# Designed miniproteins, single chains, continued (3), part 26

Each design is a single chain, and the fold is of that chain. pLDDT is the mean over its residues in the fold that is shown.

## One batch from the design tools (miniprotein)

Design m8880
Fold by ESMFold2-Fast:
Structure m8880 (fold): chain A 88 residues (1-88)
Amino acid sequence: MKEKNIKIAQEAARILKQLQSGELSVDEAAERLTEAFAKIFNITLSDEERRELEGLIKEALTAHLNKDDQATISYWRRVYAILLEKVK
């Protein structure tokens, strides 16, 4: 169980590094992070919920690249709130 959490954190870190290096677009990084978070939290997302989370992650990543720390934190808080509500 602990190894699984470490692997998922490493995967998220890898996606963020690939975004920073230009290997991934914001859209590709948001899609991959949405999939990773759904697997981490073992949740099933509807098409509408997936679209909402992907959009919020995209906004968070865009704010991060623009060095807007307040907006970045705000968007990530909303992502985590949605994910935590779906965890059972």
Scores: mean pLDDT 76

Design m8881
Fold by ESMFold2-Fast:
Parts: structure tokens; sequence; C-alpha cells
Structure m8881 (fold): chain A 85 residues (1-85)
């Protein structure tokens, strides 16, 4: 299913546009998308990849609260999409 990846991709683009450090946000967003996509393809890695994604969100939130909030919202949307699928 591509629904989770679509939600995460859109959220990443929105976060990048809003950030003063758009390049870093885009890079971290792409890293999150890669981890989520790998977890979707390999269920055995899903939990471990989700933990790493949460760490990326937390690190971004610590550096820029607004960017971190957007990334956190994107993750929540992606997790809801996974549960709905």
Amino acid sequence: SGEMLEVATQGTAEAAKASKDAAKTTRKGAEMLGLLAEGDRNPEQREENLERVRKIVEEMKAEDAKTGEIMEEMLERALRAIEAA
C-alpha cells in the first residue's frame, strides 16, 4: 500500500517549505520516508525503523520546535495511515 508513503511524502514537503533550514528538513524527511518504506516492505524491521523515525523527529524538534512539530504531525499522520490500511 502506498497510502502511508504518500502521507509522509506530503508532510515532508510541507515541513521543508516551512523551515528556515529546508535542506536539512528535506534530508531528514527523506531518511524517515526510507525507514517507513523499509518497514512496510519488511515487517520484521517495522518496529525498529519506527523507533529510529521517532528519534529523528525528537532531534529535529530539539533543534527547531516549529520544524519538529511539523515532522511530528507528519509521523502521526503516517502512523494513522498504517493503522487504517
Scores: mean pLDDT 75

Design m8882
Fold by ESMFold2-Fast:
Structure m8882 (fold): chain A 111 residues (1-111)
Amino acid sequence: LSKEEKEKIEKAADLLEEGKQALAEKKYEEAIEKYEEAIKLAEEVDPNSVLLAAAELYKGEALLKMGKYEEAVESYRKAIERAEKQDKSDLTAQNIKEAAEKKLKEAEAKL
């Protein structure tokens, strides 16, 4: 990675952690903004990054907590799709996929 690409992925990771903190504090709109910026930066560096799958999963959780069930369903579907682009031996991606599949069923039940 170039210095610029490394700085972008590090910022994306930091934004993901900030988003998780906002989510824990029930600041759902702030969490979504952080996850969307993390997705944008990570996608510019590596469109197959596991960080993209994680960000979509957590964005879905924030949307679900806000009662935005249709948007949550779409975020969970994207999390699954991004996780599926990873090596099948990637335990982090597999865990994200399983969590997203469970949350997808929960969100769809609310529709």
Scores: mean pLDDT 85

Design m8883
Fold by ESMFold2-Fast:
Structure m8883 (fold): chain A 80 residues (1-80)
Amino acid sequence: SKMEELERAVDVAVRRAVEYFKSLLEKGVDEKEALERAKRMAEALVRNIAKSIGASQEETDKAIEEAKKRVEEEIKKILE
């Protein structure tokens, strides 16, 4: 279903964005800048998948916000 595909898209986007964040820190990028870049990556990944499966704008926006929220939560745990 489209809902299951969007849930998988969020999971993949969050995982990849968190790994990207860790990579940016290893390269000496500032934590704030790294977080913003990771969130932008998650948004782009979710948007691309949502478009490919024909999701509505409302479904896409909700999935993007969920992905960005989960990225922030996971990164906060890493920094604690």
Scores: mean pLDDT 88

Design m8884
Fold by ESMFold2-Fast:
Order: structure tokens, then C-alpha cells, then sequence
Structure m8884 (fold): chain A 63 residues (1-63)
């Protein structure tokens, strides 16, 4: 499993930003984990992805 935090950090750096959307964080986490999730499972992943991004100093905003 790829490190989700590192994937988010790399994405933000490639965009020249310290801010990403909740949808972007969630999609990065899904790709890194190799999972395709829906409903409550996807929302749980979104929450965890946002926490991971914030722990790395990346601000997560709503779409």
C-alpha cells in the first residue's frame, strides 16, 4: 500500500499549493489504497484522507 500522506503531499507540491479539496484528498486516498468505495465507506475514507492531509500541513477545503 502506498503512503497516502506522501501521495497527498506530492500532489499538493505538483500544484504549487498547500490547499486541496476534500474530493481531491479522497480520490488520492482511493488510488493509493487501490480501492473503489461508495456511501458510508467513501465518507469514512474522505475523513481519514482529510486528517492525513492536515497532519502534513495541507489545508483541506470543501468543494
Amino acid sequence: MKNVVQEIVDYAKSKGTKEITRSEATEIAEKASGMSLTGAAREDLADKAAEAAESAGIKVVDD
Scores: mean pLDDT 75

Design m8885
Fold by ESMFold2-Fast:
Structure m8885 (fold): chain A 110 residues (1-110)
Amino acid sequence: AKEEEEKKLEKIEEMLRRMLERGIPLEEAVKLLVDETEGLGDMEIAVTKIENKIKGLKEDEKKKKLEETKKKVQEIKKKNIELIRKAVERLLEEGLVSEEEARRALEVLE
């Protein structure tokens, strides 16, 4: 839902704003969000657990469910990265960060 994405975006923006107020550079703040809040490692662990559950299924069913699961995990990762990108863009539009600070922060995401 668009409203859920907006709430998550607002929380990310608020967290980045608080880190900037503490004197944490935007690039470092974005790195902390990626490492601590996106759970990138936890998503890889989740994929492995789902693969183990799928091992009990017939061969044809295993391939289909594994590919669907991989797509869902990658889509969630992409959505989280996109929300952080939008939060950085909003901070730039509000004049809270420079174009150079925003560019360096966005390089962390890709």
Scores: mean pLDDT 70

Design m8886
Fold by ESMFold2-Fast:
Structure m8886 (fold): chain A 87 residues (1-87)
Amino acid sequence: SAEQEKIEEIVKEAEKLVKEVLDKLSPENARLLQSLLEQARRSVEKGDFESAEKALAQAATLLEEEGLLEVAKKLYEMAREIREIRE
């Protein structure tokens, strides 16, 4: 669907942004962040956009806790975009 394609593109953008900052995170939080993005991607593949939104929001919170405020803000905005596409 057009909605699935748009949401998949949003998740791919989030993955690209996170890859740029992985080296700034602790190894434990880098692994957790990668796990959350994998969860978001798998959720989109299954058409579970609610779980994809939630996973990106959780990833944003983790980035915020690490002090990466600009990247966190972008991921929160991406989660909001998924919500808007779903409505």
Scores: mean pLDDT 86

Design m8887
Fold by ESMFold2-Fast:
Structure m8887 (fold): chain A 85 residues (1-85)
Amino acid sequence: MLSTEELLKIFEKVLEDYYKRTGNFMVGLLQAVLTVVKLYKQGKISEKNFETFLQYVGDLLLSLGFPQSQVDSVIDGMKELKRSS
């Protein structure tokens, strides 16, 4: 299983790689989120590590000046993707 530190490094790398290529932060964020959800569904991360990751994403988006309502929508979307079969 991936550690929380390894998971965060993967997330940041995917986000940065897509942001550098597209110039669009939201595209980078979406691809990074989908990568983490895929790793969770593959059993490579624990429930606890996924929940810690959700807190990290929320804190990151708030620090970047996104409104709480938009942050909540992103977090809820990730939780929905995790629960889908």
Scores: mean pLDDT 79

Design m8888
Fold by ESMFold2-Fast:
Structure m8888 (fold): chain A 87 residues (1-87)
Amino acid sequence: GKPKISNLSASAPSPTTLVVSFSWSGPPGYKVTVTVISEDGSKVSKEVPDQESSTVTLSVPPGKYKVIVKITKDGKLVASASTEATV
C-alpha cells in the first residue's frame, strides 16, 4: 500500500516554539521530512525517524508558518500533507 499521513497538527506552546505532530503509516524504505516555511520564504527541514507517530519541535521566531510533511521513496514524492500555524 501507499504511505499515508494523518492527524497533522501544528501548535505554538510558546512565542518561539512550533510543535508539529502527525501520524503516518507505510512499509519500510520511505523517508519522511517536515518542512516549515516562514512568511519571508525561509525554510527549515527535518528528517523524521521511521515511526508510526512523530512530534517535531522547532525553535522559530514569531510569525506565520506553512508546515509541509513529505514522504519520499528513492527521491520520488509519494505522499504529502500541509497545515499552517501562527507562532
Scores: mean pLDDT 74

Design m8889
Fold by ESMFold2-Fast:
Structure m8889 (fold): chain A 57 residues (1-57)
Amino acid sequence: EETQKKIEEYVQKARDLLAEGRFEEALALVDKAHAEGIRSPELTRLGGEAARRLRER
């Protein structure tokens, strides 16, 4: 239950950072979530998108 709230917060913040073009911050946020043991397919997808955008720069 508490984990679900954290997942939602991380997903929302990562989406906001990606929308603003803050790809490095989005990656750092996803890495922090994984370090806390928070795993979600959506977070993994958002982290992959941020990494891809950084390489396309």
Scores: mean pLDDT 80

Design m8890
Fold by ESMFold2-Fast:
Structure m8890 (fold): chain A 63 residues (1-63)
Amino acid sequence: MREIMADLLAAHARLYLKKNYDVSDELIDEVVEEVRKWALENNEFDPQRVIEKAEELLKKKLA
Protein backbone atom coordinates (compact mmCIF):
# COMPACT_ATOMS: atom_id res chain seq x y z
CA MET A 1 0.00 0.00 0.00
CA ARG A 2 2.75 2.51 0.86
CA GLU A 3 4.54 1.60 -2.41
CA ILE A 4 1.37 2.34 -4.44
CA MET A 5 1.04 5.75 -2.73
CA ALA A 6 4.71 6.51 -3.43
CA ASP A 7 4.26 5.49 -7.10
CA LEU A 8 1.22 7.78 -7.51
CA LEU A 9 3.01 10.71 -5.85
CA ALA A 10 6.10 10.08 -8.00
CA ALA A 11 3.91 10.15 -11.15
CA HIS A 12 2.35 13.43 -9.93
CA ALA A 13 5.84 14.93 -9.30
CA ARG A 14 6.99 13.80 -12.78
CA LEU A 15 4.01 15.55 -14.41
CA TYR A 16 4.59 18.72 -12.35
CA LEU A 17 8.33 18.87 -13.22
CA LYS A 18 7.70 18.27 -16.95
CA LYS A 19 5.05 21.03 -16.96
CA ASN A 20 7.08 23.65 -15.03
CA TYR A 21 10.73 22.94 -15.95
CA ASP A 22 12.44 22.78 -19.35
CA VAL A 23 14.83 19.94 -18.50
CA SER A 24 15.55 16.50 -19.99
CA ASP A 25 13.17 13.58 -19.33
CA GLU A 26 16.25 11.63 -18.13
CA LEU A 27 16.95 14.20 -15.40
CA ILE A 28 13.26 14.30 -14.40
CA ASP A 29 13.21 10.49 -14.10
CA GLU A 30 16.31 10.59 -11.85
CA VAL A 31 14.71 13.20 -9.57
CA VAL A 32 11.40 11.30 -9.47
CA GLU A 33 13.18 8.05 -8.44
CA GLU A 34 15.01 9.90 -5.64
CA VAL A 35 11.76 11.53 -4.44
CA ARG A 36 9.94 8.16 -4.49
CA LYS A 37 12.70 6.62 -2.35
CA TRP A 38 12.67 9.65 0.01
CA ALA A 39 8.88 9.42 0.44
CA LEU A 40 9.07 5.72 1.36
CA GLU A 41 12.03 6.22 3.75
CA ASN A 42 10.36 9.17 5.53
CA ASN A 43 6.75 7.90 5.33
CA GLU A 44 5.83 11.20 3.63
CA PHE A 45 2.75 11.08 1.36
CA ASP A 46 1.62 14.73 1.27
CA PRO A 47 1.57 15.66 -2.46
CA GLN A 48 2.74 19.24 -1.80
CA ARG A 49 5.74 18.12 0.30
CA VAL A 50 6.67 15.52 -2.34
CA ILE A 51 6.62 18.23 -5.05
CA GLU A 52 8.72 20.56 -2.85
CA LYS A 53 11.28 17.75 -2.35
CA ALA A 54 11.32 17.03 -6.11
CA GLU A 55 12.03 20.73 -6.85
CA GLU A 56 14.79 20.75 -4.18
CA LEU A 57 16.45 17.68 -5.71
CA LEU A 58 16.13 19.05 -9.26
CA LYS A 59 17.78 22.35 -8.23
CA LYS A 60 20.67 20.44 -6.64
CA LYS A 61 21.26 18.50 -9.88
CA LEU A 62 21.20 21.73 -11.94
CA ALA A 63 23.79 23.39 -9.67
Scores: mean pLDDT 81

Design m8891
Fold by ESMFold2-Fast:
Structure m8891 (fold): chain A 64 residues (1-64)
Amino acid sequence: VTLEEASKALEEELGVRPESNAEVAAALGEAMKDPEYGKKAERAAKKVGLSAEELLERAKLGEL
């Protein structure tokens, strides 16, 4: 999974376009606190073949 793929998926589901691993982590972390936005975060992560938690972990490690 690349930063570009993750950013595109988050733009499609959450309407946000993260430009860095830190911004992906922040967007996912905030979305996952809310049940409705948490479901959107899960759909975004699924588009790149990951769970929302797995995508968040990769973003926190700078692996996107």
Scores: mean pLDDT 86

Design m8892
Fold by ESMFold2-Fast:
Structure m8892 (fold): chain A 80 residues (1-80)
Amino acid sequence: SDEEIKKKIEEWWVKVEELIEEIRNNPDASKEEIEKKIEEIKKLAEETAKYLESLGYPDVAKAVLETGEEIIKKIKEEVE
């Protein structure tokens, strides 16, 4: 259902925002710690996309993956 898809995307976004905030609130974090948080963001996008594809929403799954990739790109630009 559209409501189930919307809820899943909202849950994914909340978790991603929490990880972004953790990165921003710890400017003294090691490169390894930042890379670990980036990998968590990537994994969340992949898991959410896989779930959405399993429900028959491949275009939405692709949008989640592309959004995750853009978020990672922005984080890398902020920490370089």
Scores: mean pLDDT 83

Design m8893
Fold by ESMFold2-Fast:
Structure m8893 (fold): chain A 73 residues (1-73)
Amino acid sequence: MDELFERLTRALSRHVSPEQARRMAERAIETAKTRSLSLGVAVSLGISEEGTRLGLSGDQIGAAIRAALDLLS
């Protein structure tokens, strides 16, 4: 999980600020740990929820989700 968190934070930092990337990665990992969803679905949901909470645009959230899913592929 620590390795996945670091990799997600780096991937997301290309699209959002480092602080936003860390918060989105934390939410993605927490969602994957606490919900009975596939990893890709859980990560996408976590990024979307935290991105919306941070006031990010749909384009930024979409770019972040694509970066995370590319990482998991």
Scores: mean pLDDT 83

Design m8894
Fold by ESMFold2-Fast:
Structure m8894 (fold): chain A 114 residues (1-114)
Amino acid sequence: SVDEVVERLLSDPEKRKILVEAARKLNPASEKDLEVRVRDFAELIARYEVTGDPEEALRSTMEALDTMLKQGLSPEAVARYLEAAADAAEALGYPELAAYLRARAEEYRRLAAE
């Protein structure tokens, strides 16, 4: 299950360290905000491991990010989130997920430039 994979990733000190380093790139406002970002990245990777499909794995993340965009989050902030998630995925050994996330980040980078 997704929850079981999340627990496995977060209980491994080396994998947790990779997730924390990626989440810190988002400049979290507090330790609690950092913990939320770490869990978000772990859940995204867990969904990919369970589904084998980067589009399906990213679906719920994109729904949440779309809601935040409607609340004033910038496209640049979405791009930074996806880039940080891609860095975590690559370092954890999910290069196909990382490539997919970077391609989506580039789309938001272009949107921000308009």
Scores: mean pLDDT 86

Design m8895
Fold by ESMFold2-Fast:
Structure m8895 (fold): chain A 73 residues (1-73)
Amino acid sequence: MRERAVEKLRERLLKAAENYEKEGKYELAENLRYMATEFEPEEIEEIAEKALKDKSGGEGVAKHVKELVEKKK
C-alpha cells in the first residue's frame, strides 16, 4: 500500500512535468521528471505533496523544485 502510494506520486510528478512542458516551462518539467525518476521513495513521500500542492506552475514552484533537484545532484 505505501509503495503503491509512492508510485502514484511519481506518476503525478511525471504528469505535472508533461503539463508544464506543454506550457513552455521546460526547466520545471525536466526537474519534475528528475524527481520522479531519481528521488528515493521516502523523499518522494516527503516532498511530492509540496511540489504538486500548488498545481499553478508559478515561478515559486519552479524555483523550489530546482533547489531540491540541485541539492540532490
Scores: mean pLDDT 69

Design m8896
Fold by ESMFold2-Fast:
Structure m8896 (fold): chain A 66 residues (1-66)
Amino acid sequence: SDAEKARELFEKYQKEGLSPYGAAALAVQELRKAGLTEVPPEIQELLAKIDRMAADSRAGARALAA
């Protein structure tokens, strides 16, 4: 299932030494590259939250640096 694939990639990247946030971001990116478009609602909410947090952090840092 999509949730199982996401979790498998998330655990794989963590085992490679990435932070949980980095592992989650890369897992999502790999799923999208694989053409996975159908995601369970619970995973969609998690992905949206992670993406928002990452985007907000980067946007804030760039705005302050500009």
Scores: mean pLDDT 66

Design m8897
Fold by ESMFold2-Fast:
Structure m8897 (fold): chain A 100 residues (1-100)
Amino acid sequence: MAEEVHLEVTLPSLDDSTGSDAAATAQAAVEQARALVQAGKKAHVTLRGTAGTDLGKEALERLGAQAEAQLKAAGATLTFILGYDEGRQRRLAAAALAAA
């Protein structure tokens, strides 16, 4: 019987952090989702992260990819929402649409 549990987790900003707190927060969410799947439930994790630098964005994308791989291996699903500096996000989205 698949009862679906939704876990919503906000990661610390990677702009000014070493990323360790964000990685620990993501790892805790993965472990919680794994425990739910082992209990016979469906788990869906929504990770929200924010970056204002290119390095922060790359680190956040790498962390999201790692969490996705771990959750998929555990039988859970992930929605990863990457927030970037508000004006820069809009320009990147417009450029991606123009390139598509």
Scores: mean pLDDT 72

Design m8898
Fold by ESMFold2-Fast:
Structure m8898 (fold): chain A 76 residues (1-76)
Amino acid sequence: LMDEARELLEKFRKSKNSAEKLDLFYKLLELTKEMSNEDQLEILDELIALLEGSKDPVDQFMLEEAKKLKEELEKK
């Protein structure tokens, strides 16, 4: 699971296509649901770091979704 998540994260980082990034983003979120809270937070933190500072509306949307999930995990 962690190795698969890191592979998807690298594909996400390398992608220049918004549709591909969005697909990879949702695949990452689905994989992280099966992981421990600690591992899920690690992947979400890396996603947030990759998306912060972007002016692209799709990147901003993904950033807000990742932040919401992180907040939900931290409240538990």
Scores: mean pLDDT 80

Design m8899
Fold by ESMFold2-Fast:
Structure m8899 (fold): chain A 90 residues (1-90)
Amino acid sequence: SHMEHKEIVEKLKEAIKLIEEEKYEEAEKIIQELVESNEEVRKIFGEALEKVRSNDPEEVLKEAEEELKKDPENIKALVEYLVAKFFLEK
């Protein structure tokens, strides 16, 4: 099934909140559901992982935070924020 943009954004924001609450297993479950249910989101996660592995995760997090200040529903920025934060906290 194709997930709508709003549903993807809401699930990504929930996963970010769970990471901030140190509920990593619950966050991973949401991430897995997103990646399995949407090919485009899976590609964006792959690109975000590559970016974090090739750069400083703290710099990726800061860049994503600035993009989210401009557009809090930017899926790419939400995914980059989530992946970078996971690398820094876990």
Scores: mean pLDDT 84

Design m8900
Fold by ESMFold2-Fast:
Structure m8900 (fold): chain A 69 residues (1-69)
Amino acid sequence: MSPVEALRAAYDSIKATLSPEQRAAVEEALARAEAGGDVGEQALAILSALTDEQRDAFVAAYSAAVNAG
């Protein structure tokens, strides 16, 4: 799985816990990454929009997706 695909998969795993404002911010960052933007920059933007609990869940899901290959 590509890093961009892993970001999308991680978002899909937590999106039910997100507010509409958080979903908008994350979708904007994902759209930028999918359009060829810097994945690391967009990942930081996503993490900055989330609570500590949501960040932990997102990072775990992202790491699992990337490491599954």
Scores: mean pLDDT 82

Design m8901
Fold by ESMFold2-Fast:
Structure m8901 (fold): chain A 79 residues (1-79)
Amino acid sequence: EEELKEFAIKGLEELKSTLPEGSPEHNLILLLIELVKKAKSVEQVIKLLEGAALIFETLGYKELAEKLRELVEELKEKM
């Protein structure tokens, strides 16, 4: 379980590194990382990532949303 949370955090950190520092999308990924760190279960991590993907897609960040969905599928495969 801790390994899956660390995997999610690493994926989000890699994604964050591709975004302009101080951009809204960069700040949203920073917040998402903090929420994942405080999550009580892997199921909660998955729901947070799925929710974030919907938010990013709605805001027009379709590539970022797709990368978050890829991370969710990788987590589900490791469960």
Scores: mean pLDDT 83

Design m8902
Fold by ESMFold2-Fast:
Structure m8902 (fold): chain A 70 residues (1-70)
Amino acid sequence: SAAAAVTPAAPPGGNDLDKSTTFEELLERSLAVVDAHAAQRGLDAATVEAIRKQVEDGIKSLEEIEKKRK
């Protein structure tokens, strides 16, 4: 019988980012997802760096919105 062994992975590509309590945790989880995806795809360091920068810029934008609201 064809049976695929399910190997649970953490962090998987579908982390629950909504559970992050701070922007730091959200950034850390997002970067972990990027790292996991990069490892799965075998991406170049330059590509990984570009993706990480986009994620950091996105989180920083959210942080700045929150900072202005304070």
Scores: mean pLDDT 69

Design m8903
Fold by ESMFold2-Fast:
Structure m8903 (fold): chain A 66 residues (1-66)
Amino acid sequence: SREETQRVLDAGLKAAELLQELTGEGEKWRRELEEASVDLEKTKRKADEVEAAAVRAINQAARAAA
């Protein structure tokens, strides 16, 4: 549904914002999410990719801070 696609997109965009803060690369992910947002399946896959990238960035920042 449109509402489901928007919810998934919003979650991905929050992860992209975090990536922008941590790595400066969030704008790339934001564009890819917006391009994918015409299809729920593509949006879910792209949001998963962005969330995985955010987890990697958090782990890298945590190691650098230790």
Scores: mean pLDDT 81

Design m8904
Fold by ESMFold2-Fast:
Structure m8904 (fold): chain A 73 residues (1-73)
Amino acid sequence: SNLSEELLREFQQLVAQARAVYQQTGLPEVQALLQQGVALYQQAALNGHQLTPEQAKELLQQSFDLLRQAVAL
């Protein structure tokens, strides 16, 4: 539960930061990375019971990597 709450908080923070970058830059690349990152996180969170632990971990890693890329633009 604590780990899940920390992951959700980190996700929410990255999404907020990426949205701020998009508002400042208007770059379509930021929006694309944000949308892809959110989609992967939601897939891991909503379909965790149908995913292997390895698949869930890969989706979370890819989600956070994409969101961090959006923040770095």
Scores: mean pLDDT 84

Design m8905
Fold by ESMFold2-Fast:
Structure m8905 (fold): chain A 92 residues (1-92)
Amino acid sequence: MFTLSDDQIAAIATAVAQRFPDFGDRMSAPGDAFRAAIATILRNNQPNSNNAQQLGQAFADSLMNSPLTARRIDPATIQAMAQTIVDILNNA
């Protein structure tokens, strides 16, 4: 079972928010709210993920299925965020 600590989730959320600062602006979310949203998506999808790749895909699917993000952010940017999560986990 793929398991992440709260500290690992917080570190990943911070790294993603730092690499995609304009993404938070497009979601009309302050930096703290954007980090909290990323961490929440990771926590909610982590129990159903067996590896980093599955967690990254579940994150992408969560954003693509949200009417707010699907209409404002292109799928390539969402996939880049998901790949960033996978890369952080595989290099940890």
Scores: mean pLDDT 70

Design m8906
Fold by ESMFold2-Fast:
Formats: structure tokens, C-alpha cells, sequence
Structure m8906 (fold): chain A 89 residues (1-89)
């Protein structure tokens, strides 16, 4: 199974059980889109944010590492700031 598809499936299962994780996904996705990230990359980062909040750090880190290779430095900085604010703040 593709890494991003595995992360999506696991994040969606977590969001079905926890409304707070679904809100985190929606808020993170919107913030990333507002920052100018492409929809597919914004979705992948939003799923990774749900995984981070749920303690699935290893899978989340692998997704973020893969997606970071497709982002500009400006987009990567924005994504990092959004994750720090919404997941850890």
C-alpha cells in the first residue's frame, strides 16, 4: 500500500472515533490551502497532523518527509508553522 494511502486510511479511522481530530484535520487543511499549498499536498499534511496528534509519530514523519520534497521553502515554512500552532499549541 502506498505510504500516503496508508496514512489517509489510518487518519480517517481516527477521525471517525474522535470529533476533535476531524476538526484538527479540517482546520489544518484550510490553513494550508490559505497559505497557498496545492490541495493534494495540503490534504497529505493534514492527515499527517491528525496522526501526530494521535501519537502516530513514525507514520506522520514519513508522510511529512515525502511531501516536503514537493514543497517550496516558503510552503515548507508555512506548513511547519501551521502544524506547530494547531498540533502542539
Amino acid sequence: MELIEEAKKKAEELMKKDEKLRRLYEETLQALLDAGLPEELAEAIAYASVLLAAGRVELASKVLSLVSKQLSDEQLYAAHAIIERLVWG
Scores: mean pLDDT 84

Design m8907
Fold by ESMFold2-Fast:
Structure m8907 (fold): chain A 55 residues (1-55)
Amino acid sequence: MVELKLTPEQVANLRRLLESTDFDEENDKLLVKDEDGNYHVVTVAELKAKIDELE
């Protein structure tokens, strides 16, 4: 499980990226900066699930 804390602004920016790019949800990974300034390596599938949880 990804313990990722995102601001609403970060969620909006990441959602825009995911909507504009054809990612392989299983194989593609992203470096995401959380609200505390820490970087997390997440799969596209995990990131989509987290964004859906926060919206």
Scores: mean pLDDT 72

Design m8908
Fold by ESMFold2-Fast:
Structure m8908 (fold): chain A 60 residues (1-60)
Amino acid sequence: MKKKIEVYLIVPREEREAALAAIQATVDRLKAEGKNVSVDVEERELPDGRVEIKVTITIE
């Protein structure tokens, strides 16, 4: 049975690296718990210089 978690973040450009690191830490934790996890990350730069990050985490 597949579960999907979708997260939308809009962050200032200077916070992008920290946001991506937090997402990666969550994925690593789920994998450490023995879960079969895939992650898809889509980024879009907004006209005002912020970054929209769409994350889809699939747990099988």
Scores: mean pLDDT 80

Design m8909
Fold by ESMFold2-Fast:
Structure m8909 (fold): chain A 73 residues (1-73)
Amino acid sequence: DAEAYYQQGLAALAAGDLRTAAEHFAQAAKLGGPVAEEAAKMAVLLYQQLGDDAAAEAVARETRPLLERLFPE
């Protein structure tokens, strides 16, 4: 359930656990649905904030169609 992962991501973010939040948002993005675009964006931004560029790139690659829609040229 993408919505459940998205809500868990928000809860982790509120608790200050940026890594857990990023992981939950990444899972929400992979499952698709209405929260997928926002979840992909949040996961990439949080991994970048953590300095985990490899994880940010992995999420971006796996959710490329969603991110190209959010961040078009």
Scores: mean pLDDT 76

Design m8910
Fold by ESMFold2-Fast:
Structure m8910 (fold): chain A 87 residues (1-87)
Amino acid sequence: MGFEKFEEILKISAKLLGIDDETYERILFEAANKALEEIYGIKVDSLEEARELLKRLQAEDPEKFKEVLYKFQSIADILLNEEIKKR
């Protein structure tokens, strides 16, 4: 439902692809930060800040929040694939 459910799904996908937890957290933060910057023009300094902001945005504007989730998923998929291609 929220960002937490998406995080769980993405983490499972990353593990299936052989991506370690540290690399996964880096990708998760980079994707969230870029998606928020592109859609809302907001830059966050931590994954915790991103989670709190995404939770608020989902409650206030669910349609625009869907755009940020789609952008986040797209960026995360690109970053995961690039990490796999390096090995």
Scores: mean pLDDT 77

Design m8911
Fold by ESMFold2-Fast:
Structure m8911 (fold): chain A 99 residues (1-99)
Amino acid sequence: AIEDAKKAQTLAEQGNLPEAAKYFRKAAEKDPDNEVMRLAAQAAELASQGRYDEAAKLFEKAYEVSGNPLFKKAAELARQGNAAEAVSTAAKGVIEDLK
């Protein structure tokens, strides 16, 4: 899970959002009881589709579940249309929560 989340972060930082979303899904599949991972993976997929407001709502829900402020920041970035930084920030939040 953590290695797939790290790969998703790197790919998002490179602007490769579809590939980042695939690695987020892989991380979520390996940790199916992790609601935060699942929400972040779904939000990354929506962000890769340009559906920024929907992605932001899922990042906000991830923040409500985890308490990790990186998900709140990801939601703000997604609403601004900064999809790459939003997805990379969410990946960092997931990695932090897996430690």
Scores: mean pLDDT 83

Design m8912
Fold by ESMFold2-Fast:
Structure m8912 (fold): chain A 84 residues (1-84)
Amino acid sequence: SLLTDPGGGEVYDISSLSPEQQARLRALNRLIGRYNEGKQELSADGQTIYLTPEESKIFGGRTTISVADLREEHAKLLSTVKKA
């Protein structure tokens, strides 16, 4: 399975991740992409992202995620995978 990083455009092979980790990383990837494009719904302070019901299921029932947590989790998961 391949994933393109929206921040750098690098392609990663995520096949080493579990199906749950792959789903989580793909969701983080979409959220970061939308955030970078200015298309993500944010709190008034710009620090919190509102999750869809589908994204909430991936993040253990959470309705929100901070931009900082989003970036940290994405970077952490990408650090465990090989560039394609």
Scores: mean pLDDT 81

Design m8913
Fold by ESMFold2-Fast:
Structure m8913 (fold): chain A 73 residues (1-73)
Amino acid sequence: MDLVRAAIERAVEDYRDKLSEEDVARIRELLAQGRVEEAARALLEALSKVDPKLAEGVRRFLEIVAESAGVAL
């Protein structure tokens, strides 16, 4: 779980300029609640609104990280 959570936090930081304040707040709230799958979905939905190709790349990266951590997204 920590690896997936760290990957989501890093993506939020790296793409902060592409995310709305509301989207960032929602993603961080979901992570704080331990709702990692929903946080990943919220991040990908937010990114897909501004850059669908980036969202696809981030989705693939998160799937690889989740597989390495032994969790499903």
Scores: mean pLDDT 80

Design m8914
Fold by ESMFold2-Fast:
Structure m8914 (fold): chain A 117 residues (1-117)
Amino acid sequence: MTPEQLRAAAETFRSLAEKYREDAENPEKRLLDVDGKPLTPEQLRRVAEIYEKAAEALEKAAENKDFDKGRQITLLAGQGILAAMDGPFTLADADLNPARTVGSAEEFLKKIEEIAK
């Protein structure tokens, strides 16, 4: 990763955060979850919040040239978004997919904020 790539990712994440907030206010554009049920406005707002906090953290990582933190932030954002859309990851989910970290969207958001410090 380069600082320019981390800044580009942060800009993309901010754009996605705005899009998901707009989708939360528009029932006709609501995305479906894995079971084919419409995502709630709260789920979409949580996805937007994760993207915004990840964008802030990625900009700090770019300034510090901390590419390990940049990668960790990106992975946590991905896990948090999936947890916000599909529900919290359990130990059973981790057993079926070892790449997934156990946690709720709120727990992943907190981890991103802690890394951004």
Scores: mean pLDDT 70

